# Designed miniproteins, single chains, continued (3): the designs that were tried, part 76

Each design is a single chain, and the fold is of that chain. pLDDT is the mean over its residues in the fold that is shown.

## One batch from the design tools (miniprotein)

Design m10629
Fold by ESMFold2-Fast:
Structure m10629 (fold): chain A 81 residues (1-81)
Amino acid sequence: ELSLDEETMQVFISAMYVSLKKAAEKLKESDPELAKKYEELAKQYKEAGELLFTDFEEAKKKYDEAVKQAKELDKKIEEFE
């Protein structure tokens, strides 16, 4: 069963995706390796969002994995609100 509305989850995932894409774009010239990590993480959030309407259990699993990977970048993500 859903703990949150699918639309609410999509908004949250979309916000994370935008934040990570902005970080990657800013770092692309100064630190291309770090930019690539942000880009890969953004892609994982996007995939989780796309699965919300077709396979919620798989979406949640991918979202949890993305959050775990984001732990290393957690402080920077919070600063990009």
Scores: mean pLDDT 72

Design m10630
Fold by ESMFold2-Fast:
Structure m10630 (fold): chain A 66 residues (1-66)
Amino acid sequence: SEEEVRAWIREKSDLPEDAFEERLALNRWIADKLLEVGREFLEWQLEKATSPEAKARIEADLERLK
């Protein structure tokens, strides 16, 4: 789970709780921005897709990013 991953990283990083939470928030923000770019790229590909199979795959990828 996300909580288990957080606990594992925190244990490995040996950071104080406040520093860890600040770094985690920054990393989440970066990840969210990368997902936005990925979503825009998939939407652009969807507009260019001509086959039903290609459209279905791109739509599934977009749903996964929600």
Scores: mean pLDDT 74

Design m10631
Fold by ESMFold2-Fast:
Structure m10631 (fold): chain A 93 residues (1-93)
Amino acid sequence: LSPYVQLLSQLSEEAQQAILGKWQDLAKEIVSKFEKGEISLKEAEEELQKKREEILKQLSKVLSESDLKLAEQALQEAQKEFISYLRQKAKEK
């Protein structure tokens, strides 16, 4: 299992749903733009980092301190895995 999934599974069900919804919507938008050639790999990485920070700020208002720490680690691992995925796709073209 990926580090992201392992960390996510330690969160409350409500926290998991909040993170999954926001992160999946962001990932779909970035993948769509990248595959259409509308953004570069570097622009995709920068947009991902900015949006991850925005998601964490929103979650800090609703999650406990312990859940927020796990959410921060989970989203950091999710970003790493997603960037790795985009880099692999770029090499195939």
Scores: mean pLDDT 77

Design m10632
Fold by ESMFold2-Fast:
Structure m10632 (fold): chain A 115 residues (1-115)
Amino acid sequence: SVDELLDELIAELRRIREELEKLYQKTGHPLVKELVEAVDEAIRALEAIKADPSLTPEQKLRLALSIVDGLISYVDEKIAEAKALGLPKEVIDFLESVRQRLEEIRQRLREALAA
């Protein structure tokens, strides 16, 4: 079901959040903290979408796609900022891996919407 898909995607975002929090504790960099907060906001938005009984399955998928699109755009901005600031390659590589995982989330939502 769409709600089960949203649960799986929320779980994936929670794992990303935990990994970003660990990176923030190691680096202390505000940019990483901003990404933790952005992922937390996306999780809350997806939980609200899942919990809304007035939304159709298609509306839930479209709203979830919008949230994930916004998060990917924000991560892309933060990767560009990290590169401009000369952050270590391991930090940039990790953020690029997060971006790839979010793209996988977006692809799953697109496939569900096309079905």
Scores: mean pLDDT 91

Design m10633
Fold by ESMFold2-Fast:
Structure m10633 (fold): chain A 97 residues (1-97)
Amino acid sequence: MGVIQALQLIDQAARDLAPLVAKELGIDEETAETLVRYVLLGIAFGTPPEVIARRLAKELGIPFSEAARLVSQTLRVLADNSDLVGPYVQAIQDALT
């Protein structure tokens, strides 16, 4: 079933991309892994950034404004590294179709 494969790819991508995001945002890798996982889940399922931020704020126990900033910054980091990130996003989308 493609959904299980997509979730496995998201987990792997979150682990692989966490060090990059942690360095770029100046946060710990555990927080970065959670952030990347939520952002990739949101991208995969067409979730708006503000909804991703609300879910992340609840998960990390942080204010919505901080979660929204982290989501925006993560989306920028992923876009700026499209050569590295693009294959993961494509594989996730292919698994869902």
Scores: mean pLDDT 85

Design m10634
Fold by ESMFold2-Fast:
Structure m10634 (fold): chain A 100 residues (1-100)
Amino acid sequence: MEDQIKLITDDEKVQKLLLEFVQALEEGDVEKAKKYIEKLLNDPSLSAAEKDMLLSFAAYEAINNPKVSKEQLEEILNHMASLSKNEALKETLKRLKKLI
C-alpha cells in the first residue's frame, strides 16, 4: 500500500498525510481519518486536480479496508463529498456508498 501512495504523489508531506489517513482507518478512528482529509484539502500547495485524485485514492482505501465498518465508511465518504468542489467526484462518492 505504501508503494501505491508513492505512485500517486511524489510530495512527501502528502504521502505522510495519506499514510496517516490509512493508519486511522486501521485503528477505526473515523474522526482522525476525517481530520487528515481536511488537512489534505486545505493544503494550498495542491491543485484542485491533485486534491480530487487524492480524495479518490482515500475513498478507494476506505472502501477496501476490512477494518472499516459500513457506518464508518458512509461517514467518511459523506465527509469527503461535503468538502469536494468537484460535482463528478461527489456523484462518484455517492455511488460508492451504494456498493456497501
Scores: mean pLDDT 74

Design m10635
Fold by ESMFold2-Fast:
Structure m10635 (fold): chain A 78 residues (1-78)
Amino acid sequence: MTEAEQKLLDLVREIGRHLREAQAAGLTPEELDRLVQRVKEAVRKAIEALDSGNEEEAIKIMQEALDEVRRAVERARA
């Protein structure tokens, strides 16, 4: 579990960085709030997966959340 926990912490840190980048790139407060709510839901599901012993699913959920935040930053910059 420790290695998966470290991986999840790294993903959470990256998501936080990209959320700040999305705000700086001109995402509206409404769009940013929706994105933050989706990330919170993903974190909740990832913790549930970890509690169930499904480390792979937890990492997948968080990676998908990171990809969504990255796509939002890309759209804001376009």
Scores: mean pLDDT 81

Design m10636
Fold by ESMFold2-Fast:
Structure m10636 (fold): chain A 109 residues (1-109)
Amino acid sequence: REELERAKRELLEAIEKAIEKETNPYLRQKLEELKEEVERLTERVLRGEPIPERELRLFVVGVASLSVVFPELVAPAYRFLSLVASEEDLQLFRDMLAARDPSLLALLP
């Protein structure tokens, strides 16, 4: 519980920092949507609610896509995913980063 709340806080802080720097309205909207998804997923996990595999995978794809654009999301996102997602989902996150920019793997915790 404490680890999940900490990982959530760190990821939300990184998203807010990215929003403050971003002038593209489409990317700002995607960051705001990600922020809402992080909050929603955390609440459901804390309630012991099972998250459908498809929904988690879509979240992983979304956060990985934004982490390519906003490298500051890489480490907080990985820490958050390590608590809520499967090893297969973590590997997908790593693979998506490597496919776009292998140097982003150096930002993993």
Scores: mean pLDDT 85

Design m10637
Fold by ESMFold2-Fast:
Structure m10637 (fold): chain A 71 residues (1-71)
Amino acid sequence: SEFQREVAKAIGYTIRAIGAELEGRFDEAVRDYDLAIEHLKRAAEIDPENKAFYEEWIKKLEERRQEVLER
């Protein structure tokens, strides 16, 4: 389904963000976290019955993104 594609993209960008962060490529990590968050927000719109799950995941990614920015 469409929401499954959005979730798959969010997972992909999250993996890329973690990889970039581990390599010290913090600008790339922030960008990829932002893209993951965007796709999860889209998934929440398409699949509103699971909104709370997506919102918790978004919150965790936003926290990690903020930690990268505060370095």
Scores: mean pLDDT 88

Design m10638
Fold by ESMFold2-Fast:
Structure m10638 (fold): chain A 70 residues (1-70)
Amino acid sequence: MEEDIEKAEEKLREAGLTPEQARAVARNIAYGTEKEDIDKAVEAVLKQLDRLKGRPLAPAPTLEEIEKRR
């Protein structure tokens, strides 16, 4: 589980999230998704984040916001 979270965190950081944001999102995915589907869930989140690239979102999103946006 921890290694799955770290892999997801790395991908999210590469997408432009801070380490804290990436870890929060990765943990939310890991706890809400089966291990074999974690990678697919991460890809879905990365696509949503890519859509938001043009928006100034400097502050880290809260876990509540991340959980609502599946």
Scores: mean pLDDT 67

Design m10639
Fold by ESMFold2-Fast:
Structure m10639 (fold): chain A 94 residues (1-94)
Amino acid sequence: MPSAEELLARFQELGRRLSTLPEEEQRRVILALLRTIAEKSTDPRLREIAEAGLASDDLDQQGAAAGWVFLELIRRGDLATAEALIAELERLLA
């Protein structure tokens, strides 16, 4: 299992890669990630954060929602779910 520091570094690098894409593609990836969180998460707080991001038309707010979900998982020590979120982001970027 990767450490919290390793997962944070991977998430930040994926965010950097995402930021090099056109805004339309960035929005597609972020919205797909937020939809996955909203649909599959059993945690009401993570769903609330994802749904707030999905309700926004602002790319920065959509990205912030994805970041907030990731940071909350790290804060809780739920490294397995954080790694699964990274894997989904990597899949969406492929």
Scores: mean pLDDT 85

Design m10640
Fold by ESMFold2-Fast:
Structure m10640 (fold): chain A 88 residues (1-88)
Amino acid sequence: SEILEKLKKLVGDEMFDSVKEYLENPEKLSEDEKELFKVLFETSDSEKARLLSAFMLRDIKLLEELLKKIKNEELKELLKKLIEELKE
C-alpha cells in the first residue's frame, strides 16, 4: 500500500514495525490500547503522533478534525489519503 509506505517513512521503521500487527488487524486493539491512542491524540505535541493515533483507531472524525488544524503539506496530503481509504 502506498499509504502504508508513506506512513512508514513518516514514523520510522521501528515505530511502524511496533504497530504493524494492529495496522493489518485493527480488531486486535484492546480497550486499554484504544484509550491510550485517544489520550495520545488529545495530549501529544506531535502532529505525526496524533495522525498515527487517529489512524490506529480508524476514527475518521479524529482524522477530519486533525486535517482542519494541520499546517504541514506532506502530512495534510497523507491525512486526506487515509480518510479516503477508510471511507466505504
Scores: mean pLDDT 77

Design m10641
Fold by ESMFold2-Fast:
Structure m10641 (fold): chain A 74 residues (1-74)
Amino acid sequence: MKEIDELYELATSEDLEKAVEGVKKLMERFAESTDLNERVLLELAIRSALEQAKKDPERYKALKTAVDEYRAKL
């Protein structure tokens, strides 16, 4: 949980480049995880970060692009 909280803080940071990196790390952790409970928490963190980013269209586009690119590789 603490590690997911740290990645979520990074994904919601004021620095757009750090926020994109945080979302990418959350997606990577989701792909590597075999624990269903951890996967649910990671999905909620990714979804929450995207919802918060919707207040800034440029930020939302950057984070959503990173998520979509990672999903295409799965």
Scores: mean pLDDT 80

Design m10642
Fold by ESMFold2-Fast:
Structure m10642 (fold): chain A 78 residues (1-78)
Amino acid sequence: SAESKEVLERLDEEQKQLEEELEKLISQGKLEEAIKALEHQLRLYEALREKYADDPEVVAKVDEIIAWIKEQLEKLKA
């Protein structure tokens, strides 16, 4: 649907912005702020997954973002 396409485009832009902000925080040595921001975003995307549970394309994209966030958290906490 048109709404699903709009959500997917928004998710792509949000992921790009999150990646850019994360790189900025890491480059500044702000590791605790980076971890806190990622943990906050993880909670938001988990809630979004539940909201769009009936939309498999949105769920697939949200799951990709959640997996990426979890990978970044593991790297930063190591």
Scores: mean pLDDT 86

Design m10643
Fold by ESMFold2-Fast:
Structure m10643 (fold): chain A 87 residues (1-87)
Amino acid sequence: SLEKAYENAEKEALKYLREELGVSEEDLEQFREIFEEIKATLKTIDDIIYAIRIAVARIVVGEKKHPFDLTEEEIEEILEKYRKILE
């Protein structure tokens, strides 16, 4: 179900941020808030997945802007930096 997919996506993202990256509790709380806004605002599964990827990547890169406030150029830069950090 869609709800189960969201639960799994949230658990995996939070686990990654907390256990692998050592993200602060404050940033984890902000991620949870953003995740709830994404679920409430977006209607297409692909759009939601894309927004979640941006929400995770921005924290890793150190960007403080909300995903909905990012320009297309800023999103591209964040995703590129995130890709380089992973591998």
Scores: mean pLDDT 74

Design m10644
Fold by ESMFold2-Fast:
Structure m10644 (fold): chain A 92 residues (1-92)
Amino acid sequence: MEVPRILELEARAEGKTVTVSGKTNAPPGATVHVVIADENGELVAEGSAKVDENGNFSVTLELPRPGKYTVRVWVEAGDTASEPKEVEVEAP
């Protein structure tokens, strides 16, 4: 198996809801982990998604308040974890 990687990562906030989506080279059924930290580095939300048959993932999480957040994502396939990718999102 190729080393698992997050190939594409996007986060979009609508109100207090953030949708994290992307693509990975990990096989279908692999677990994508998502953690969200606020501007002070405090973890405020976490979730997971399964990779679909096309290598895509999507997870929707609720944010506690408006503000600037860092979304950190990695995929775990078997006992191997990818390097994490980060994107920034601003909730209104």
Scores: mean pLDDT 82

Design m10645
Fold by ESMFold2-Fast:
Structure m10645 (fold): chain A 74 residues (1-74)
Amino acid sequence: SLSAEEQVERAVAEFEAEARRIAAENPGDPELQRRLMEERMRELLVRLANEGLSSEALARFAQRAAEIVRRIVG
């Protein structure tokens, strides 16, 4: 079984891959890119919560996901 930290790292890697795909599929539309990335982040938060991660671990994932969105979209 993965530790909470390993589950967060896995989810962050999964989110970054999806965020890059969203950006590539929606070039020149930063508003749509942000909306689709936020939808994916919410789906991953629900999954992690269902896997029993703490509020602190969920917050760490959300902060790292937000940093990825800022880096990819601007």
Scores: mean pLDDT 90

Design m10646
Fold by ESMFold2-Fast:
Structure m10646 (fold): chain A 82 residues (1-82)
Amino acid sequence: DPVEKFREAVEKLGIPLETVKKAIELVNEYLSEVPLDQATEEDLLAYMDEKGATEEEKRIALAIFYVARGEVDKAIEILSKL
């Protein structure tokens, strides 16, 4: 289960739940306007910079984005660099 594997990685790294929630909200807001197939890492990061996201929130959102794409191992690698 990609969601369970991601949750375990978040818990292992001690990432605050409120930071994860904010990252999820930003990714959902971005993907409500941009289809996943047309979404890019660069556009997501630019969107988050416009919303005043922190570096930690941007990294978590990027990891969530890769989970949504089915790339869970890449998502965990991104989280490990926090």
Scores: mean pLDDT 79

Design m10647
Fold by ESMFold2-Fast:
Structure m10647 (fold): chain A 81 residues (1-81)
Amino acid sequence: MSPLEKVKELAKEMIELIKKERPELEEEADRVLEQIEAAKSPQEATNIARRFFVKNQDLLSEEVAKKVLELLKEMEEITLS
């Protein structure tokens, strides 16, 4: 799996976790998922996912926020490799 494909999968998992906790964000989350699919670099996909998390972080439980941050850290490590 390419670094781009791996980061896209992690980014999608992150967005799906947020969507599952906050179903009211479904429409925005689906648009963000489309943006992630269209991303041309690991950096772009990571930045798209990070922006969605930061915008909605106050709506998330501590447990979901922790899991999302773990995924984001893994994405950043791949991007820096």
Scores: mean pLDDT 86

Design m10648
Fold by ESMFold2-Fast:
Structure m10648 (fold): chain A 86 residues (1-86)
Amino acid sequence: MTVLSPEELFELHAERLAKELGIPLEEAKELLRLQQEAAQAVVAGDPSAKEKQIEAAEKVLEMLEKAGVPQEQIDYVREEIEKLRA
């Protein structure tokens, strides 16, 4: 069969994200899981969707700070979190 399983796609996305952000693979997997949970909650109309989106965005902020990205990019993510809270 020629189609990758959801698990194989998740692994490939996690490896790519870890390389792009310069973070450990396990941290990239955690971030992707939080983003997927937030996206699923939004699509399902889950009342916790906003909280899950904020949690995923806060994890992105932590990873960007650890990766030493410019403060301007960190500030952008922080502003997006504040918009989600509004």
Scores: mean pLDDT 76

Design m10649
Fold by ESMFold2-Fast:
Structure m10649 (fold): chain A 116 residues (1-116)
Amino acid sequence: SSIVKELVKAVLNGDIEKARKLMEEAIKAGLADEAIKALEEVRDGAIAAKSYYTAGLSLYILGEIYLKLGDVEKAKEYFQQAIEYFEKAIEMLPDSPIGEEARKLLEEVKKKLAEL
């Protein structure tokens, strides 16, 4: 779908705010399963490419989708993985705009996970 394609594009571009908006639209449109599959593909490709920030973003959005679907255990699993990949992104690019954004999202994911 066009919504899921735009969601993938937002994640690949590192645009977390747009990714969240498109995630909400995908869920509302009944496209959660399509969005999950597409983001799992982004995750796998990003990990293989050592694009750890993109991997962290895809995992964070996957966690938020599962949380909205009421699957708290899968949400926790994806949030824990997002933390791991944001930490890897910071290690690889500590003094970059990507590293700074990864630090912000790392703290956000940790806070969200602690509230579950």
Scores: mean pLDDT 91

Design m10650
Fold by ESMFold2-Fast:
Structure m10650 (fold): chain A 75 residues (1-75)
Amino acid sequence: MSEEARAATRQAILDELAANPGIALGDLVDRVSERTGLSKADVIAVVRELEAQGLVSRSDQGRLSLTPAGRAAAA
């Protein structure tokens, strides 16, 4: 994946989480994959990267939300 595609995917994930806090990982991946044209595996890789960076948090039920830092990055 190019750096431009990675940056666009990162922004699409942050935008989706800002619009739909508590979205399930599968639903997020489906929506972002549809919007970006990227494979679901590539989208999952970027989601994992955002979790590692502390921009995205996961609940005990596997639902995703922006952290305070993630909300600032999405703005």
Scores: mean pLDDT 80

Design m10651
Fold by ESMFold2-Fast:
Structure m10651 (fold): chain A 98 residues (1-98)
Amino acid sequence: AALTPEQRELLREAAELAKELAKIAYESGDLVTAIAAYLIAAGLEAVEEGLGSLEDGIREIQGLVELAKELAKKASKEQAERLEEIAKRLEEIRRKLE
């Protein structure tokens, strides 16, 4: 089935949050997490363009939530608060896509 306009917008928002997570990881010196988050952003953009399934997008978002939670454990207080907000919004997006 084709993605709805709402599903496309949610996937775009998730991709932007992935890019923000990648930037926070890079600034924290966590290059592995930064690369992983950028790859997830690319995967979410591919799903939005019809390359891959909605189920692939949901799995990518769950992976991104886990990356945000792990990075928050070693981030500065300000970065940790933003990462927690990112994780919460990603969980909301995932639920709306299910």
Scores: mean pLDDT 87

Design m10652
Fold by ESMFold2-Fast:
Structure m10652 (fold): chain A 90 residues (1-90)
Amino acid sequence: SSAEEVIKGLRSLLEQTLDAAKQGDKARAEAYVETVEKVALYIAKNYSKDTQQEVLEMVREAAEKLSEIDPTIAEKLREIAKKLDELLKE
């Protein structure tokens, strides 16, 4: 898959996570966050530093938007962002 296609796929997953959290569907939100982590870590291992940076920024933005809506899901996204930031520095 192209970098553009994987970024678009991750954006869709993050939007689904936000929607599930806003609706109070914690089980769906947690399942989407688990998928976000797997996809984001795959991108970090297989794509350029520029693509990794864009993914990191997308995950950070999603965490910020969720901070007051679902603090638990926001914290899980921040933990994913921390893992991505560490991989980007390597």
Scores: mean pLDDT 88

Design m10653
Fold by ESMFold2-Fast:
Structure m10653 (fold): chain A 91 residues (1-91)
Amino acid sequence: SKEELDAIMDKVVELYNAGKRDEAAKLIEENRELIEKHLTGPEPFAVQAGYARALGLTKLADYLEEMARFFGLPEERIERYVKLGEALALV
């Protein structure tokens, strides 16, 4: 469900922020089918916006967040997936 995906994404962000990136990657892989099922909508725009934010590409990030919003992603989910994208961009 979307609620299950949200909990998994929150845990992925937690693990990345804790420096446990291998555990975060494993959690993504273990839930790959659930992620793919729910990232067929506007969620990829929010993830890409997070990547753009992390790289300092503010204009692109703003555009991608507006696309996610335009295609009906709620603000809570935009925030969640932007944070995921930012976490994935960290090295």
Scores: mean pLDDT 79

Design m10654
Fold by ESMFold2-Fast:
Structure m10654 (fold): chain A 116 residues (1-116)
Amino acid sequence: MTILVASADEKLAEEKAEELRKKGHNVGYTPLSEDEEAAELLALSVKENNVDKVVLLVSPDKKAINAAKVLMEAISKIAPDVKIEIIGIDVSEEDVEELEKLLKENNLEYTVKLIK
C-alpha cells in the first residue's frame, strides 16, 4: 500500500513511517499545519499519488488537534476515497470524537486507535 503518515510531531511521523516501511509499504510522512491552503495542497497530493491510506497521529497539543481537523476537512472534499487511520497518542476520547464526527458526516472509511 501507499501510505501517508501525518503528525504535528515530525519525529512521531518519521518513526511510524519507518515502522510501516519495514512491513513492506511505500510510506511518506508530512508535518501537520493549521494552514488551510497547505492542507488542501496535501489533500491534492494524496489524490494525485493514489495514496491508499492516511495515518493521522494526533497528540494532545491543541494546535495538533486543530491541524488534524483542517487536514481531514480538506481530504473529505478533495480525496474522499482514501482510508483514514486515526492514532490518538495521550489524547482524550473527546479530542478524537470531533475528528470522527467530521469523517462520519463526509462518509469516509476510517479506523481509530488510542494509545498511551
Scores: mean pLDDT 81

Design m10655
Fold by ESMFold2-Fast:
Structure m10655 (fold): chain A 108 residues (1-108)
Amino acid sequence: SAALAAREARIRAVFDQIMDVLFSNLDLSVRQAKIQQIMDQAGLDEDERLIVQALYDLYVLRGGEETLRRGRAALEAARRLGLGEDIVRRIEQGIRLSETVLEISAKM
């Protein structure tokens, strides 16, 4: 549907903007502020914001049970909304990697 295509395009565009900032030469605090500004100004609904936030947290390997909980909620939302396999797989891969990081951390 046109609405689904628009949703997917918005999620991808916002995530790409976040990645551009993440790989910039800016100070860490400035990068974090710009990422927050991008998310706040993008006009995302609650599900879209959850998905983008989870993609970001999983990509930067933000550890902890909270990141995993949000990642799993984002996966449920992405599937419910019928989002493309590329978005769904990225969330699934991020969850698996985050679970592995937590398992290693628990053994240290």
Scores: mean pLDDT 85

Design m10656
Fold by ESMFold2-Fast:
Structure m10656 (fold): chain A 81 residues (1-81)
Amino acid sequence: IKKIIEEVEKEEEELLKKKLSEKELKIYNLIKNSEKGSISLKEIAEKLNISQSTVSKHLKNIEKKLKEVAEEYNKKLKEKL
């Protein structure tokens, strides 16, 4: 069970990495690493040397791609059953 969950997360992340641009991947990693703390749009913008509005646009694209990856991954899991 534990190995299946870890495998699921690995495959989902691999699919996500293929869909994310390099900038989107950097933003995703910053948010993921900050889940136990607060990271603001300003802090992400400063770390990547881009505007807060650009970060906001990338976040919307990341959310869309995350939903697409989750759907594709769940569909593949149902096919393996």
Scores: mean pLDDT 70

Design m10657
Fold by ESMFold2-Fast:
Structure m10657 (fold): chain A 72 residues (1-72)
Amino acid sequence: MVSDKELDDAVKLIGVAVYATVHKASPEQAARLAEILLSVEDKEVAQKMLKAILTAEDADKAVAEAEAIKKA
C-alpha cells in the first residue's frame, strides 16, 4: 500500500530526525537536510548522502557535505 518512493522518503526523514536529535540541530538545519535528501531520486546517491550526514561531526558540516554530494 505504501509505494517504494514513499518508503524511501520515510527512511530519509527518519535518518534526518535521528541526526537532528543526537546533534541538537536547529529546525532550519534539519529542514535543509530533509529538503536536500528528498530532492535526490537516485537511491545509491541518497544512501551515500545519508551516510555522510550521519557521520558528520556537526550540523553545519552535515549540510555542507549533503549539498556537495547533490551538486556532484
Scores: mean pLDDT 75

Design m10658
Fold by ESMFold2-Fast:
Structure m10658 (fold): chain A 69 residues (1-69)
Amino acid sequence: STAAALAEFAARVEREGISEEEQVRLAAEWYERTLGLDAELLIRATLEGDEEAREKVHAQFREFRAAQA
């Protein structure tokens, strides 16, 4: 599953001694590649605390979920 793949990827990154900031960036790139989400928005929402970016990410997830329904 998508969630399981992301969790495994995160665990692997952590074992390699990659910083939390790098982990978020790699996860964001994976989301963009796999789910078509904007990696830059994910980085802004998580690392920069951008409230506007968080709302846009939520909108993208709602759209993605609607497409799966």
Scores: mean pLDDT 69

Design m10659
Fold by ESMFold2-Fast:
Structure m10659 (fold): chain A 86 residues (1-86)
Amino acid sequence: MAVELGYNKKTGFVTGELTGEDGRVYHLFGVVVKETEEETVASVVALDELGRVVATGKIVVGKDGTGELTLESEEGTERYPVVVKE
């Protein structure tokens, strides 16, 4: 399952949703920290239903709008395929 992300080119903000294995919805919020001809890199946090940070991470997206989300939490490091849609 790929995580679908919204990206606003004017602001550099990245948003999305992730459904955990427990059925909880986590909100992804991030900002682009690096943009090149080959890739875009965003720093992100995952927030629970109460707005608490449960994971921090990084998104790397290629020119084709596909990439990888890496989230680091107390449970370990998880990687997800991502697709960016404007």
Scores: mean pLDDT 77

Design m10660
Fold by ESMFold2-Fast:
Structure m10660 (fold): chain A 126 residues (1-126)
Amino acid sequence: DPEKERERLIRAIEETARLAEEVAKEINDPRLRELAERIREALENGDLDLAKALAGAAAVIIMVLRPDDEELVERAIEILSILTNVKLEDLRKAAEGLKKASPEVRQALIDVLYERVEEMLKEKEK
């Protein structure tokens, strides 16, 4: 049902914005807080493609920032499965790999993801 699939997608994006805001407040990350606001703005503007892309980036950033928080990581995996149609088992394997990554590798991944977010936002200002 395309209408129910669209509703499920919108709910996943809304949950991602809330999760990003909650995590940003806990770790005092202003970039993640700004990303949560940009996800909401994209939804309010009816730009579902942008909202979905920003939400996907936010879910990955959350997993990279908090790889040892099993409940948070599982929520991010469920969101990513809805946003990307990637199998839950493949996303869980990726999350397990992030736990084994050094802090330096995780920081580099976060910076690359935020650079991609900034590029996506700049493309939509025209």
Scores: mean pLDDT 84

Design m10661
Fold by ESMFold2-Fast:
Structure m10661 (fold): chain A 81 residues (1-81)
Amino acid sequence: SVEEELKETLARLQEIVRELLENGSEEVKKKAAEIAAEMQKKIQEVNDKLKDSSLDERAKEILKVLREALEELEKLLKEAK
């Protein structure tokens, strides 16, 4: 379900952010913060655009944004080693 995918994606995002904050250089931490800020901006845009849509449709669009941020953070984590 979309709800289960959201839960799993959020858990993975939290884990990657933790790893980047604990083991990253100042430059890596700055890039992680920029990715997080862009993610928050895109989530707000989805909420504004889909405010009159079902929660299910909004959740699907938010999941896409979270997956994009996850891919960027995973790339950053690989580059940080």
Scores: mean pLDDT 80

